# Designed miniproteins, single chains, continued (5), part 61

Each design is a single chain, and the fold is of that chain. pLDDT is the mean over its residues in the fold that is shown.

## One batch from the design tools (miniprotein)

Design m18099
Fold by ESMFold2-Fast:
Structure m18099 (fold): chain A 64 residues (1-64)
Amino acid sequence: SAEVPAESLEAIAAVKERHGAEALVPVAKLLGLEAADITDATVRLVEHAAAHGPQPILEAAAKL
């Protein structure tokens, strides 16, 4: 399933609140390159994006 887990929704909200919505565009690029240096929660976002693509993350962010 491409649906974003509740744990990942919290991470998306935290990134959006802390760094702004613009930081979520690079989250799609954190796949294997820039993921691990933010938080453990961001690593989980990258793992979800690697399995299901970045689309569900960006859609979830837009609804927050």
Scores: mean pLDDT 59

Design m18100
Fold by ESMFold2-Fast:
Structure m18100 (fold): chain A 75 residues (1-75)
Amino acid sequence: APPAEPEPAYVVERFEVSEDGTVRIALRDTKNGAVAEGEATADGKTRYRQSAGVDPAVAESLAEAAKALLDMLKA
């Protein structure tokens, strides 16, 4: 089995879905207090942002997840 982390690395700060189909997901780093945010808009655009101290891969994953959810809402 993969090794379990002894502490949570991230917590969900915000999860929002607009009627327009815009999806926004934000996670907060528990050690640094920094936020990673991913967004997907109805126009098919994706964006991600991360504060200093957050792994950019986390923000990218959030943008990808937001896009997947947006695609599901369109289906």
Scores: mean pLDDT 72

Design m18101
Fold by ESMFold2-Fast:
Structure m18101 (fold): chain A 67 residues (1-67)
Amino acid sequence: SAAEEERLKRLLEEGERRAVAAYLAGDHEGAVAIMRETIERVKEYSEEEAEKLERALASLEAALAAE
């Protein structure tokens, strides 16, 4: 439904905003936690979008492990 599409869009936008803000503040653990929370919420609406976020999280965790 249009309402579910708008909810998904809002979840993605909010999750991205919060994760980026945490990362830029040096809170890398917080950024990872926010991405995990966003993935769980997004899974209720779209497996495809959740998989995209899971790949992004894996890339972030790999980059952080290299530091």
Scores: mean pLDDT 85

Design m18102
Fold by ESMFold2-Fast:
Structure m18102 (fold): chain A 90 residues (1-90)
Amino acid sequence: AMDELLEKIVIESEKPLSAEELIAAIRDAAAAAGVADSTAVRLLLYDENGNLLGTVAAGSLSEALELLRTFLAKHPELRIAKAEIYVAKE
């Protein structure tokens, strides 16, 4: 179960974000929330209607952002307007 003791950070845009804009927004939001680059995270990606498009999970934020960049490069058709960052808090 990953629904309890999780910090959720939400990024929303009125327009679909480019890969670079999304990665920068996630990095900035995580930094503002005090999430270290070594922190395990799960990223959920949504379209402008709130449909789940994909998930990225990694043992560190830096690895998750690298996986996200690779995922977005393979799926240029995706129109991502919302992202959620889930971080385990203990």
Scores: mean pLDDT 80

Design m18103
Fold by ESMFold2-Fast:
Structure m18103 (fold): chain A 71 residues (1-71)
Amino acid sequence: MEELDREIEAAVHELRAAVHIVAAKNSTDPEEKKKHYREAAEHYRRAAELSPDPQVAENLRKAAEEYEKKA
């Protein structure tokens, strides 16, 4: 019940992170690129918080750190 709702919300955040990564890669402005990578990192962190699987949550936190370093 609540776990399924959290999984769906986590998936939505992963999708939003992916959209921002694509926007960052397509941006020609370094500041816009940094902003999109920052947004992607935030969405991955939210997905990690919502993920009921500890291994999935760890992978999502690692992805967030990776994109934060690109910001």
Scores: mean pLDDT 83

Design m18104
Fold by ESMFold2-Fast:
Structure m18104 (fold): chain A 65 residues (1-65)
Amino acid sequence: MDEEEFEKEVLRALLLIMLGIAKSNGDTELAKKFEELLQRSEATDDVEEHRKILEEARKLMREAD
């Protein structure tokens, strides 16, 4: 697997885990945001966009309270 493909798979796994956690906590707003990021990651193969999505996901995790 090349590094770009690996980064995409890692991002997808991370977003799915975070979405699952948000849903388990009943945080519907946070769950919706992670679902939107997951859809964006699936819609693009651009490495820079995937890295930007990862940064947005990390910010959402920090602001979740």
Scores: mean pLDDT 76

Design m18105
Fold by ESMFold2-Fast:
Structure m18105 (fold): chain A 86 residues (1-86)
Amino acid sequence: MEKERQELAELAEKTYEALMAKLKARAVASTDAAEIKELGEKMIELAKALAEVYIEILGIKEEEAKQFYEEKAREIEAFTAELIAA
């Protein structure tokens, strides 16, 4: 049971990393500030979805999952702001 939960979490993490990499690549290639903002919003949604997996599958406390999500949101917002400023 513990092994199955860990395998599901690992699949979610790999999916998150793959999708995040693709969204970041699109943002870097974009010259449209509105598109970069939309991609950033999608990246934040992915981080929130992964946080929900951690709560439901691994039984991580909501406060820890929220901290993870908030840290990822800050990183994404900084990343998109830098691209728009460039």
Scores: mean pLDDT 82

Design m18106
Fold by ESMFold2-Fast:
Structure m18106 (fold): chain A 73 residues (1-73)
Amino acid sequence: GLEAAARALAAAGGEAVARAGRVLHSPDATPESLARAGGMSLAAASALLRTHREDPEAATRAVARAAILGFSA
């Protein structure tokens, strides 16, 4: 789920995290567009997008944590 999305974003790096964040906040966001932007699987992108609709704060924190981890690597 959400943890898999955060892990994928951390591996992809800061630019991917920034793109994923922008896509996630778009009203036209799809799991496929989010997966491509963040360098994550379709399943992970679907989980992140569903979490954003249910609990936007948790989704935003996951993306922010990934940015810190990806940049620090």
Scores: mean pLDDT 74

Design m18107
Fold by ESMFold2-Fast:
Structure m18107 (fold): chain A 96 residues (1-96)
Amino acid sequence: MTIPVSKEELVKTAEAALENLEEALKAKFVEGDERKAAVHATAAGILASALVIENPEAEPIAELIAEARKALDAGDKEEAEKKLEEARKKIEELRK
């Protein structure tokens, strides 16, 4: 049901989503730049959606990114950082 992609490409897409989410957290909670945070959070969401289309097994990673974005939007830094860390661990599992 999905287009076959390499494990390396899936990991790269997932890591790009996390990098955008990390930049969104930094923009919102360190820099106070709500617009920059929204741009990076949107990019993370697009990448997470692409990840699930190519590999449904990556749905847990996409769900954690969505939860982190929701926490970011709510101003919950602790929850956003927790979900980001959980997503990072899932990507490391995907590398194996």
Scores: mean pLDDT 80

Design m18108
Fold by ESMFold2-Fast:
Structure m18108 (fold): chain A 76 residues (1-76)
Amino acid sequence: SVEQQLGELLLRLDGIFFNRRHNPEEVEVAQRALLVVGRLSADGRDEEALRLAQEVLDHLLNSDIEGARRVVDEAE
C-alpha cells in the first residue's frame, strides 16, 4: 500500500541521520523534507508525500544536496 511504502521511505530517510553521518546541509535538507512529507501525509496527500520522500532520498543517496534542496524548495 502507499501508506506502507511511505512508512518505509520515512524510515530510510530518517536512517540517514543514524547509519550515515552526513554534513549539516544534508541533515537540514532531510529534516525539511520530513516536515513537508509529514504535512502532505496529514492532509491525505500520500502519493505526493511518497514521491517527495523518494526524490529527496535518491538525491541525498547520490550526494546531490542541491538537487534535494530544489525538490524540497518546490514542495514548500
Scores: mean pLDDT 76

Design m18109
Fold by ESMFold2-Fast:
Structure m18109 (fold): chain A 87 residues (1-87)
Amino acid sequence: MIEELREELEKAGIEKETIELAIKAAEEVSEKELLYAAVELAEEEGKMTESHKELKEKLKDVKFNEEEVKIAKEYLRKQRELHKQLV
């Protein structure tokens, strides 16, 4: 549940603005847009795995909502940045 995600992030000491962005992404972004955003981000960072390549091929003919993809990519970028700060 989204409420459970909020509580976990708060317990981890994550900023409220980052939590709100994560909730917004979960509410407003469809799973296919999130998957496509993850593939694009992995390609941009040179970290594509075989699974990412397979997903890209499967999603090649799928129409995406560009606004949702943008929200998903911003969320994923901030999540990666936060991960670096926690190590």
Scores: mean pLDDT 68

Design m18110
Fold by ESMFold2-Fast:
Structure m18110 (fold): chain A 88 residues (1-88)
Amino acid sequence: MEKVIKEAEEAAELLGLAPEERERVLKNAKIAAENSKNSDDEESSKKARIYLGEVIIILLEAYDEKDPTEDIRKQLEKARAELEKLKK
């Protein structure tokens, strides 16, 4: 739980995210971590995956801006598709 928040914070710092985007990453990572504590609850598990997906997309978008590769673009497309599927 704390590991997810710390890893998200470190990744955001390493990628040089703007303060506003860093705040979004940390907020979403905290929500994901809190909801993963209730893994026995299907809705909490789904919510944890949605907020973790938002963090991954923000970080991948920042990575693509810094180092645009085909692999990162494919990962970003896949992450966006999975997030939209989870929101249904």
Scores: mean pLDDT 78

Design m18111
Fold by ESMFold2-Fast:
Structure m18111 (fold): chain A 68 residues (1-68)
Amino acid sequence: AAAPALAGPDLYARSVVIKSEEDLEKVRKELKEAGFELPEDTKIGDIVNFVFDADGKPVAVVVEKALE
């Protein structure tokens, strides 16, 4: 399984698979509100990994291309 291991309470990650254009727009909006920007080439099938602090604030975003 290609899931990042949790390293305790300091950081945790949540992965979201973009299944539709509506999901893409929703993720883009959420990231923009948090002060992050989705790469312009992000599309359906990509996986967006959100990294959160112990306080639940987003500290990093990593987009993974889900092409097999």
Scores: mean pLDDT 70

Design m18112
Fold by ESMFold2-Fast:
Structure m18112 (fold): chain A 84 residues (1-84)
Amino acid sequence: DDKQQLINQALRLAQDALGYIKNKDYDKAIKQIQKAIDLLKKVSDIPNVKKAIKDLQDALKLIKQKKYDDAIKKIKDAMKHLTS
């Protein structure tokens, strides 16, 4: 399923972003999150995908505000929506 392949790719990008935040590589984390959002927009007709996009967008804002623990929570919330 092409849609599931895009979702699985976005999940890997979200997981990579968590690793980059842990290493304090915030620029790389932002790039991975943005790539995940761009992939998920191709399948945004799915309600859980739309919720995941919102959570990832909120995570980007939180990283900009240096609220890294809150950003991690939002990325994990997005991953839960994509695995439901």
Scores: mean pLDDT 89

Design m18113
Fold by ESMFold2-Fast:
Structure m18113 (fold): chain A 95 residues (1-95)
Amino acid sequence: MERLDEEIEKLAPEAEKARSKLTPEEVYDIMRAAGDAARAVAEKYGLSPIERHRVERLAMEIAIALSSKYSKDDAVAQAAAHVERLLREIKEEEK
């Protein structure tokens, strides 16, 4: 899933900027919630352990970046929805 790695790299600057406005504890809470939500999506799509790790990382970066404008719950929900949409697109293209 090279596309997942590209999306993570693209979001890294925005996520880093958002992290500078958060405490380490807030970052941990957001990352944990986003990781848990992404794991549920990855299991639904039958992903390998390495692909699951990429999906979790992408969701964490999206949730952190969105935390500058949205509540934790909204940021996590939007991150999970974005990851599920991306996985659906990738699976449709591979058919």
Scores: mean pLDDT 77

Design m18114
Fold by ESMFold2-Fast:
Structure m18114 (fold): chain A 80 residues (1-80)
Amino acid sequence: ALSEAELQQAMQQAVQLLDQAIALGKKENLSQDLIDRLEAQRARFQALLDQKAPQAEFFKAAAEADKVLEEINDELRAKR
């Protein structure tokens, strides 16, 4: 299991990675739907960080974020 410090660090890293993904997505002209979904995931991880949410909620959010990243990879491949 993650310590509280490790969990907080992981949540902070998730927010930072999503900020980077949003910036890159805007540069690559990703659909507005995917940008909106990335921003929603970023807001979710920020809320979990602010609330010091338990590990189980972090893992649930991470699984949902992974699905968004899969759809981004699909759109980028379709653009060639």
Scores: mean pLDDT 81

Design m18115
Fold by ESMFold2-Fast:
Structure m18115 (fold): chain A 63 residues (1-63)
Amino acid sequence: MITYEQHKKLMETMDAGIEAGLSEDELKKKLTETAKSLGLSDDVRNDMVKTLLKMYQAAKKEK
């Protein structure tokens, strides 16, 4: 399980990427780099990035 601060940083990265109009691949790269910088394990990192990308795809359909 990740800390509140780690989760907040990942959400901030996702929001910034969406506002900047990043592609799914670019967003995935930024989220992965942010998760690595936060010291998340490979398992937790992959799970969080996958979940956030799924949320991004859902949000994209609303436009």
Scores: mean pLDDT 75

Design m18116
Fold by ESMFold2-Fast:
Structure m18116 (fold): chain A 55 residues (1-55)
Amino acid sequence: EEDLKAVDRASQAGAEAARQTMEEGRKLGLPEDEIRQLMQDAAIRAANAELKKEE
């Protein structure tokens, strides 16, 4: 139950971080391949941060 909630929050945080990174990258005029890499890195960091909050 708690694990499911933690995974759901991590997934949402990752998706939101990726979306924000895509918007900022496009706003800055970064190449699509660089934006894609930054989105992946941002999603992983955000998901891990949420999982750490669950201890």
Scores: mean pLDDT 77

Design m18117
Fold by ESMFold2-Fast:
Structure m18117 (fold): chain A 78 residues (1-78)
Amino acid sequence: SAAEQAARDAAATAKMKEEADAAVKYGKENKKDLPTLLAILKGAADQLRKLAPDHPQYKGQAKVLEEAAKEVEKLLEE
């Protein structure tokens, strides 16, 4: 059902957010790795965005990674 699919998509998005939050925390503690972390987050977000039109479940996950990339960009400005 649509409700079951929405629940699965929400769970996948929540897990991605947990992993993204952990990656941002790692970046705060390992500032030397911030440029590499930013490239990884942007690359992953771009790939999920390319898949999202045909696989809507990736839309939420892409947004999470895009928001994590913005946080890493802010850390690079410090």
Scores: mean pLDDT 86

Design m18118
Fold by ESMFold2-Fast:
Structure m18118 (fold): chain A 63 residues (1-63)
Amino acid sequence: SMEQAVDEARERLLALADELGVDETTRKSIEKAFEMARERKLTPEQIDALAAQLEAHLRDVAA
């Protein structure tokens, strides 16, 4: 389901953010992005694309 896809992607990316030691502002941005995805009822494909973009951003910020 869409809601399950959002929850799974959110938990995975927040775990990655914690592992990479990103700042609180970046972590809150991830939370906000998935809150917005849920509110806008994004498809699983759109959620997957968003998760990929956020993962790339996290790795860039942590580098």
Scores: mean pLDDT 81

Design m18119
Fold by ESMFold2-Fast:
Structure m18119 (fold): chain A 67 residues (1-67)
Amino acid sequence: MMLSAEQAGNAALAAGLITPGTDEAQARKAAEAASKKDLDAEGVGKEMEKYGTKAAGNAAKQLAERG
C-alpha cells in the first residue's frame, strides 16, 4: 500500500491529532517515506511514527481502515 502526503495530512487534521499547519509538513514527509516501502495500513502507521509524528501515524492508520 502507498500512502499519499495529502492522505496522511488530512487524516491527522480530521482526527484532531495535529494543529493545522503546525505538524502537517512532518505528516507529509512521513507519508512519502512510508509510501516508498509499499506497506499495508498498519505498516505505514509504524513507519510514519519513525519519520514523523505519532499522531500522523495513528491518523493514517485510521484513514486506511475506513477507506
Scores: mean pLDDT 54

Design m18120
Fold by ESMFold2-Fast:
Structure m18120 (fold): chain A 96 residues (1-96)
Amino acid sequence: MRVPATKPVTIRARGPKELREQLEKFAEEARELIEETGAIDYAIKEHPDGTIEIVAVFSTKEKAQRFAERIRELGRKYGLEVEVSPVEEGVEMEAP
């Protein structure tokens, strides 16, 4: 039997304390993207070292990929190092 396919995207953005304003803008823009794409669930956590962790779950691979690509570009534009989980990680079947 097929199982519902969910597309989790885990993002870790890192930067020094001096980039705090950039990190705040990044987090706010990410939240807007999550809400616009209609993620099933999400969590955002800021670590004391300036690392921001974002986990968002999408119902389709295309939405997850677009979100991941936008986040990666956004992080680099703000001078942040962004790590994004591969959307194709594991073998998942997309159910209609």
Scores: mean pLDDT 70

Design m18121
Fold by ESMFold2-Fast:
Structure m18121 (fold): chain A 100 residues (1-100)
Amino acid sequence: EKEERERQLKILKELSEKAEERREEILSLKGKPYEEWVRFLLELFEIELSEEEIKEIAKENGPVDLGSAILAAIMNDQEAIDALAPIMKKVAEKVRKVIE
């Protein structure tokens, strides 16, 4: 678990750097449907999924505060990065299952 947590934090820090380049787009996603957040995360993972697959992922996850967590992580907020790590792991696992 400790090594897995360290890997997740490294991935989140790398994603935070990529997300900072698209900060204005992330801000525009605040208050939009959860599907828009799923699409954005898939773009950051460089993964292509069908619209139907994206809708399925959005229906199953439903975290209300994902947008705020991503924005805080871009600001290098360690507490937000720690909170986002389990969510990012679940998104990555669902993406993997849908592709496979």
Scores: mean pLDDT 56

Design m18122
Fold by ESMFold2-Fast:
Order: sequence, then structure tokens, then C-alpha cells
Structure m18122 (fold): chain A 107 residues (1-107)
Amino acid sequence: SMEEKHEELKERLLKEAKEFVKTAKEVKEKLEKGEISADEAVKKLNEQLRKLEEIHEELVENEAPEEILELANEVIELGGKAIEAVKNKDFEKLDKVIKELEKLIEE
């Protein structure tokens, strides 16, 4: 059913959002230790953000409920903010965005 498809896409969204958070935490630690460049960190986060954007496109194509579309949009917006924080080496802002993402996907 369409309802089952919407639930499948929501589960994929949450799974990929959790992977984004995991990657963001790993790149933050590596950046703070000087083990990775900001450019390499941005590349890793952009690859993960692309997966979230592909899920959002599928949600739109399958006419998902507004609640799920809003969740996807908020995850993508926060993902973009995390990438900008990495570009600026703003670790306080990156930490805040990670916490906002964790709170959003736990609800």
C-alpha cells in the first residue's frame, strides 16, 4: 500500500539521518585531532547528505504525508548547517547541530 511505502521511506530517512549523525561525530573528532582536512570532512558529509536528498525526492514522488516531508526537510537543513560548520571549523556550532539532529530523529 501507499501507507506501507511511506513507512518504508520514513524508516530509510531515519536510518540515513542516524548515519549522518555518526559520520558528523567521527569527522568532528578527526578534525579536532588534525587527522582529516575540512575538505575531506565536507566530502564525506556531502555524500551522506546526497542520500538524504534522494530519500526526500522519493517521499515527494510518493506523495508522503506532510509530517514526513517536514521531517526530511528539517534533517536536510540541519545536514547543510553541519557542513557549513565544518567548512568554518566551528566545532561549537557543529556540536549544537549534531544534538539538534539527534533530538529530531529520537522523536
Scores: mean pLDDT 89

Design m18123
Fold by ESMFold2-Fast:
Structure m18123 (fold): chain A 94 residues (1-94)
Amino acid sequence: MSPEVIEHLSLARHHYDMAVDAAINGDFEKAREYLEKSMEHYKKAADLSKDPSEKYEILASGYLDEADVYSLLGDLEKAKEHRKKALEYLDKSL
C-alpha cells in the first residue's frame, strides 16, 4: 500500500470515528457531515490504489463504516444497502 493510500485511510478512519461519536451524542447533522468527509477519503484511497484487491478492500471498509453510521442514525435501509455492497467488494478482494 502506498504512503498516499495510507494517509487517506487514516483520514477516513478519523472522520468515521467523529461521525460515530456525533451519532451516539444525537448530533445527526454532524454525524452526516463527518461521514461524508470519511467517504471522500475512502474514495481517494481507492482511486490511488493500483492493486485491484487493495482497491476492493478499501471500498468494502468504506461501505462497512457507512453502514455502521447509518445504523446508528436509524436509517436501517441505507445500512442494509451499504452492508450488502461491502460484502460484494470483500468477496471481490479475495
Scores: mean pLDDT 86

Design m18124
Fold by ESMFold2-Fast:
Structure m18124 (fold): chain A 82 residues (1-82)
Amino acid sequence: MSPEELEKELEEAVEYYFSLSEEELDKLIEQTEAAIEKLKADPSASEKDIELAELALEFYKAVKEGDREKAREYLRKAAELE
């Protein structure tokens, strides 16, 4: 992925999640927290899998708080770990 393609995908993703309701974001946060707990209990889960899930959680929280710059930063960090 080129840096320009990454920035476009980050922008499109941020705009999408900022279009969701607080109820939808709360559901994503709850689902992601449950997924992190399951990953931490799984001895076959990699540290990268856990870190990606934690970055997704922080991203959804930043979206709920209205912090676009912070949301974009967490999404970029997640993309760099793939």
Scores: mean pLDDT 81

Design m18125
Fold by ESMFold2-Fast:
Structure m18125 (fold): chain A 120 residues (1-120)
Amino acid sequence: DPAQTHLTQGRMLDGSKDYEGAIEHYKKAIEKDPNSVEGYENLARTYGRMKDYESMLQAMLQSADTHRDDPRRYQADVYASLGTVALHKGDTETAAEYYVKAGEIDPRFKESAETNTGKS
């Protein structure tokens, strides 16, 4: 299985702290199996080790539908976190888009969406 081969290679590189090499192989695994929960979970973990929290949260979002406890609430929380990261980077347009997505799933975030999308 090409996807499983890339996951194995990624884990070996991650174990040797070659995080960039691990990310390349996890991305190749996801290209072979776009629904790979394991691929996205390993990708998120490696980005977290690199302190690339935006890429970590984006990878978490791709696996959100498989979250056991509450997939929709988890997805909304991840979108809101991505919005906050975008704001800290000064990307107000991207932040507004993420807060809108969070608010569409969970009404707790509607105020953040309305505040950050502008008024017309």
Scores: mean pLDDT 77

Design m18126
Fold by ESMFold2-Fast:
Structure m18126 (fold): chain A 83 residues (1-83)
Amino acid sequence: SHMKALELRYTQKLMRLMSLVTEFILVAKKKGLVKEAEEMEKESKESLRKAKEYYRNGDYDKAIEILERKIEEIEKKIREIKS
């Protein structure tokens, strides 16, 4: 169904975000950037909370948008920290 497609998209974005957060934390810790790793974890938990709240309220598009925006932000930060 159309709803199952949106649920799958949400889940795929959620899994991607969690993977990227884990990668950032590992790279940051290897570089001694412990505070940056902790801040990333806190900010990511807040983005996940907001996305889940929209998803629970049936605002699937907004939930997915929050996850996609955070994914793009973290991908950029990973590129910067690896440079």
Scores: mean pLDDT 87

Design m18127
Fold by ESMFold2-Fast:
Structure m18127 (fold): chain A 83 residues (1-83)
Amino acid sequence: GPPPVEVVAAEAGATSITVRVRNPSGSPVIVLARDAATGEIVGVAFADAAGVAVITGLEPGRTYLVTAVGDGGASAPVEVTTL
């Protein structure tokens, strides 16, 4: 099957996370932010043609687990704390 999506960078804003993904298959990628304390999905964004997704509407000063999902499955989670 296709290789899994990789999260290559995640950058914290005060209420946002900018995520850069690598998807060798070129299919659509969805990026999920889970609250690290609850495991609940609190943010979702699609990656653009440059492999960038911006998740907005997050709480400041909170830790999230960011995962990218493509046709090859889910990336390993990346821990990000908002400013």
Scores: mean pLDDT 81

Design m18128
Fold by ESMFold2-Fast:
Structure m18128 (fold): chain A 94 residues (1-94)
Amino acid sequence: TVEEQKEKINQAASNLLHTVNLALSAGALSQDVANEIAEEVQKVLTAVSKGDYESAKEEANKIKELSLKITDETYRKQILEEVNTILESIDKME
């Protein structure tokens, strides 16, 4: 259902932000990049809540671009996996 996909997006967003905070604590990215990722995650969640799936995908792709600034490969991979979960869940609602 659409509700199940929204729950998956919320869970993936939570996991993504948790990993960003771990990476920040480990020195794997700057505070500025962490803040930008958090802002884009909030924009994804807002767009999804409004049914604006095009904007949600655009903001999720910006998170992918920001993830390239993460110096630790393990944290970068985990963040990309969560972004891919968000994008796949959005596609299932279209």
Scores: mean pLDDT 88

Design m18129
Fold by ESMFold2-Fast:
Structure m18129 (fold): chain A 72 residues (1-72)
Amino acid sequence: MPAPQELVDKLRELLPQVDEPEVRVELVYLRTKGLLLQGGSAEKIREEAEELRKAGLTEEAEAALKALEEVE
């Protein structure tokens, strides 16, 4: 089975194909929550959230951090 990071990478590939910002925020939230529940790395999630923030996707970054706080 692929590492949880591979699922993150797949969902990340799909994000540019979603036109609705609200849907992108929901996808990031659900993806991050799913990864954490499967034992994914919190440090990698924080790094990815910072990368999203640098790209101007602030709401998506906040969704990832919210999922992290809710699972931890």
Scores: mean pLDDT 70

Design m18130
Fold by ESMFold2-Fast:
Structure m18130 (fold): chain A 93 residues (1-93)
Amino acid sequence: SRGAPMTEEQLEEDRRRFDEAVAKVKEAAKEFGVTLDEDSVRIGAGWMLGSKQSPVFGLAMALAYQRDREERLTGTEVYELALKLTEEFLKKK
């Protein structure tokens, strides 16, 4: 949540950071052979930046949210699934 006024320069930096996070989540998805829609990638990128976690965690959150649309998981179950997926991805290296 951004309620503070930002300079144009700070807004451009924030956009650049988000675009970089989106690219990193897409790269991780490609590396692990995961298919993600655009909305799931954006959600994963947001969680990666907000939680200050790795792109693999961003990928895991994206996949968990994509799965939630089919399984209707609780917020706790989505987060726990993302942690398990992160561990599985890291084991595959």
Scores: mean pLDDT 75

Design m18131
Fold by ESMFold2-Fast:
Structure m18131 (fold): chain A 77 residues (1-77)
Amino acid sequence: LPDLVGKSVDEALARLSELTGFPVEQLREALKNSAVLRGSGPRGLTVFFEGDTVAWQQPAAGTPVDASTNVQLARLS
């Protein structure tokens, strides 16, 4: 997982799509609806956005992420 903090929505979603195999459009819908996209495994990945930039991510940069990862995207109020 790269360091996504400070990246734009489009940059972050494109990179997450490459790593997880979820289409960018599905990730964009998940962000819009604050939904979780379920992968095949128990690992989770969470990215919070403030405005149009990434404010926070877990796990930390350098952590392996793949198609088994559950993805949660949300905007901070």
Scores: mean pLDDT 78

Design m18132
Fold by ESMFold2-Fast:
Structure m18132 (fold): chain A 73 residues (1-73)
Amino acid sequence: EREAELARLRRELDIHEIARKIATAGYNFAIEMAKKIDPEKAKELETQYKQGIADFDAGEAELRARLAAVEAE
């Protein structure tokens, strides 16, 4: 029961962390490529990167809060 739920949440957190790293690498690559061609496009991608990473951070915080709640049960 609780142990299975803790294992599931930890696995979801691990997957989330991997997805965040992939997203970060993708944004960095896109921004570097855009800078070589169109500085305005690079600026736009930087704004999207900030928002995307903030969304990932919020998702991680939610998963950690759920994990802590289950641990407290």
Scores: mean pLDDT 82

Design m18133
Fold by ESMFold2-Fast:
Structure m18133 (fold): chain A 78 residues (1-78)
Amino acid sequence: SSIGVSSQILPNVSVTAGETLTVTANVDSSAGQALFVLVKPDGSIAAQQVAPVVNGVATASLVPPESGVYTVYAVGLP
């Protein structure tokens, strides 16, 4: 059987260049890992990290290259 994946979007995240942004996402408990992607307003990827899922929760640390407002995407991986 195929395991479904969950995705989460965290819009309007204000960040400071070079400062660590800690993001927590709830994902399906069947997911072993989650992919976090920090996206610029132009749609380009600024940073990404894979984090382990523990009790349906994953936490990633992302360092933005520039200060501004970003969107964070979190996707559970099977």
Scores: mean pLDDT 75

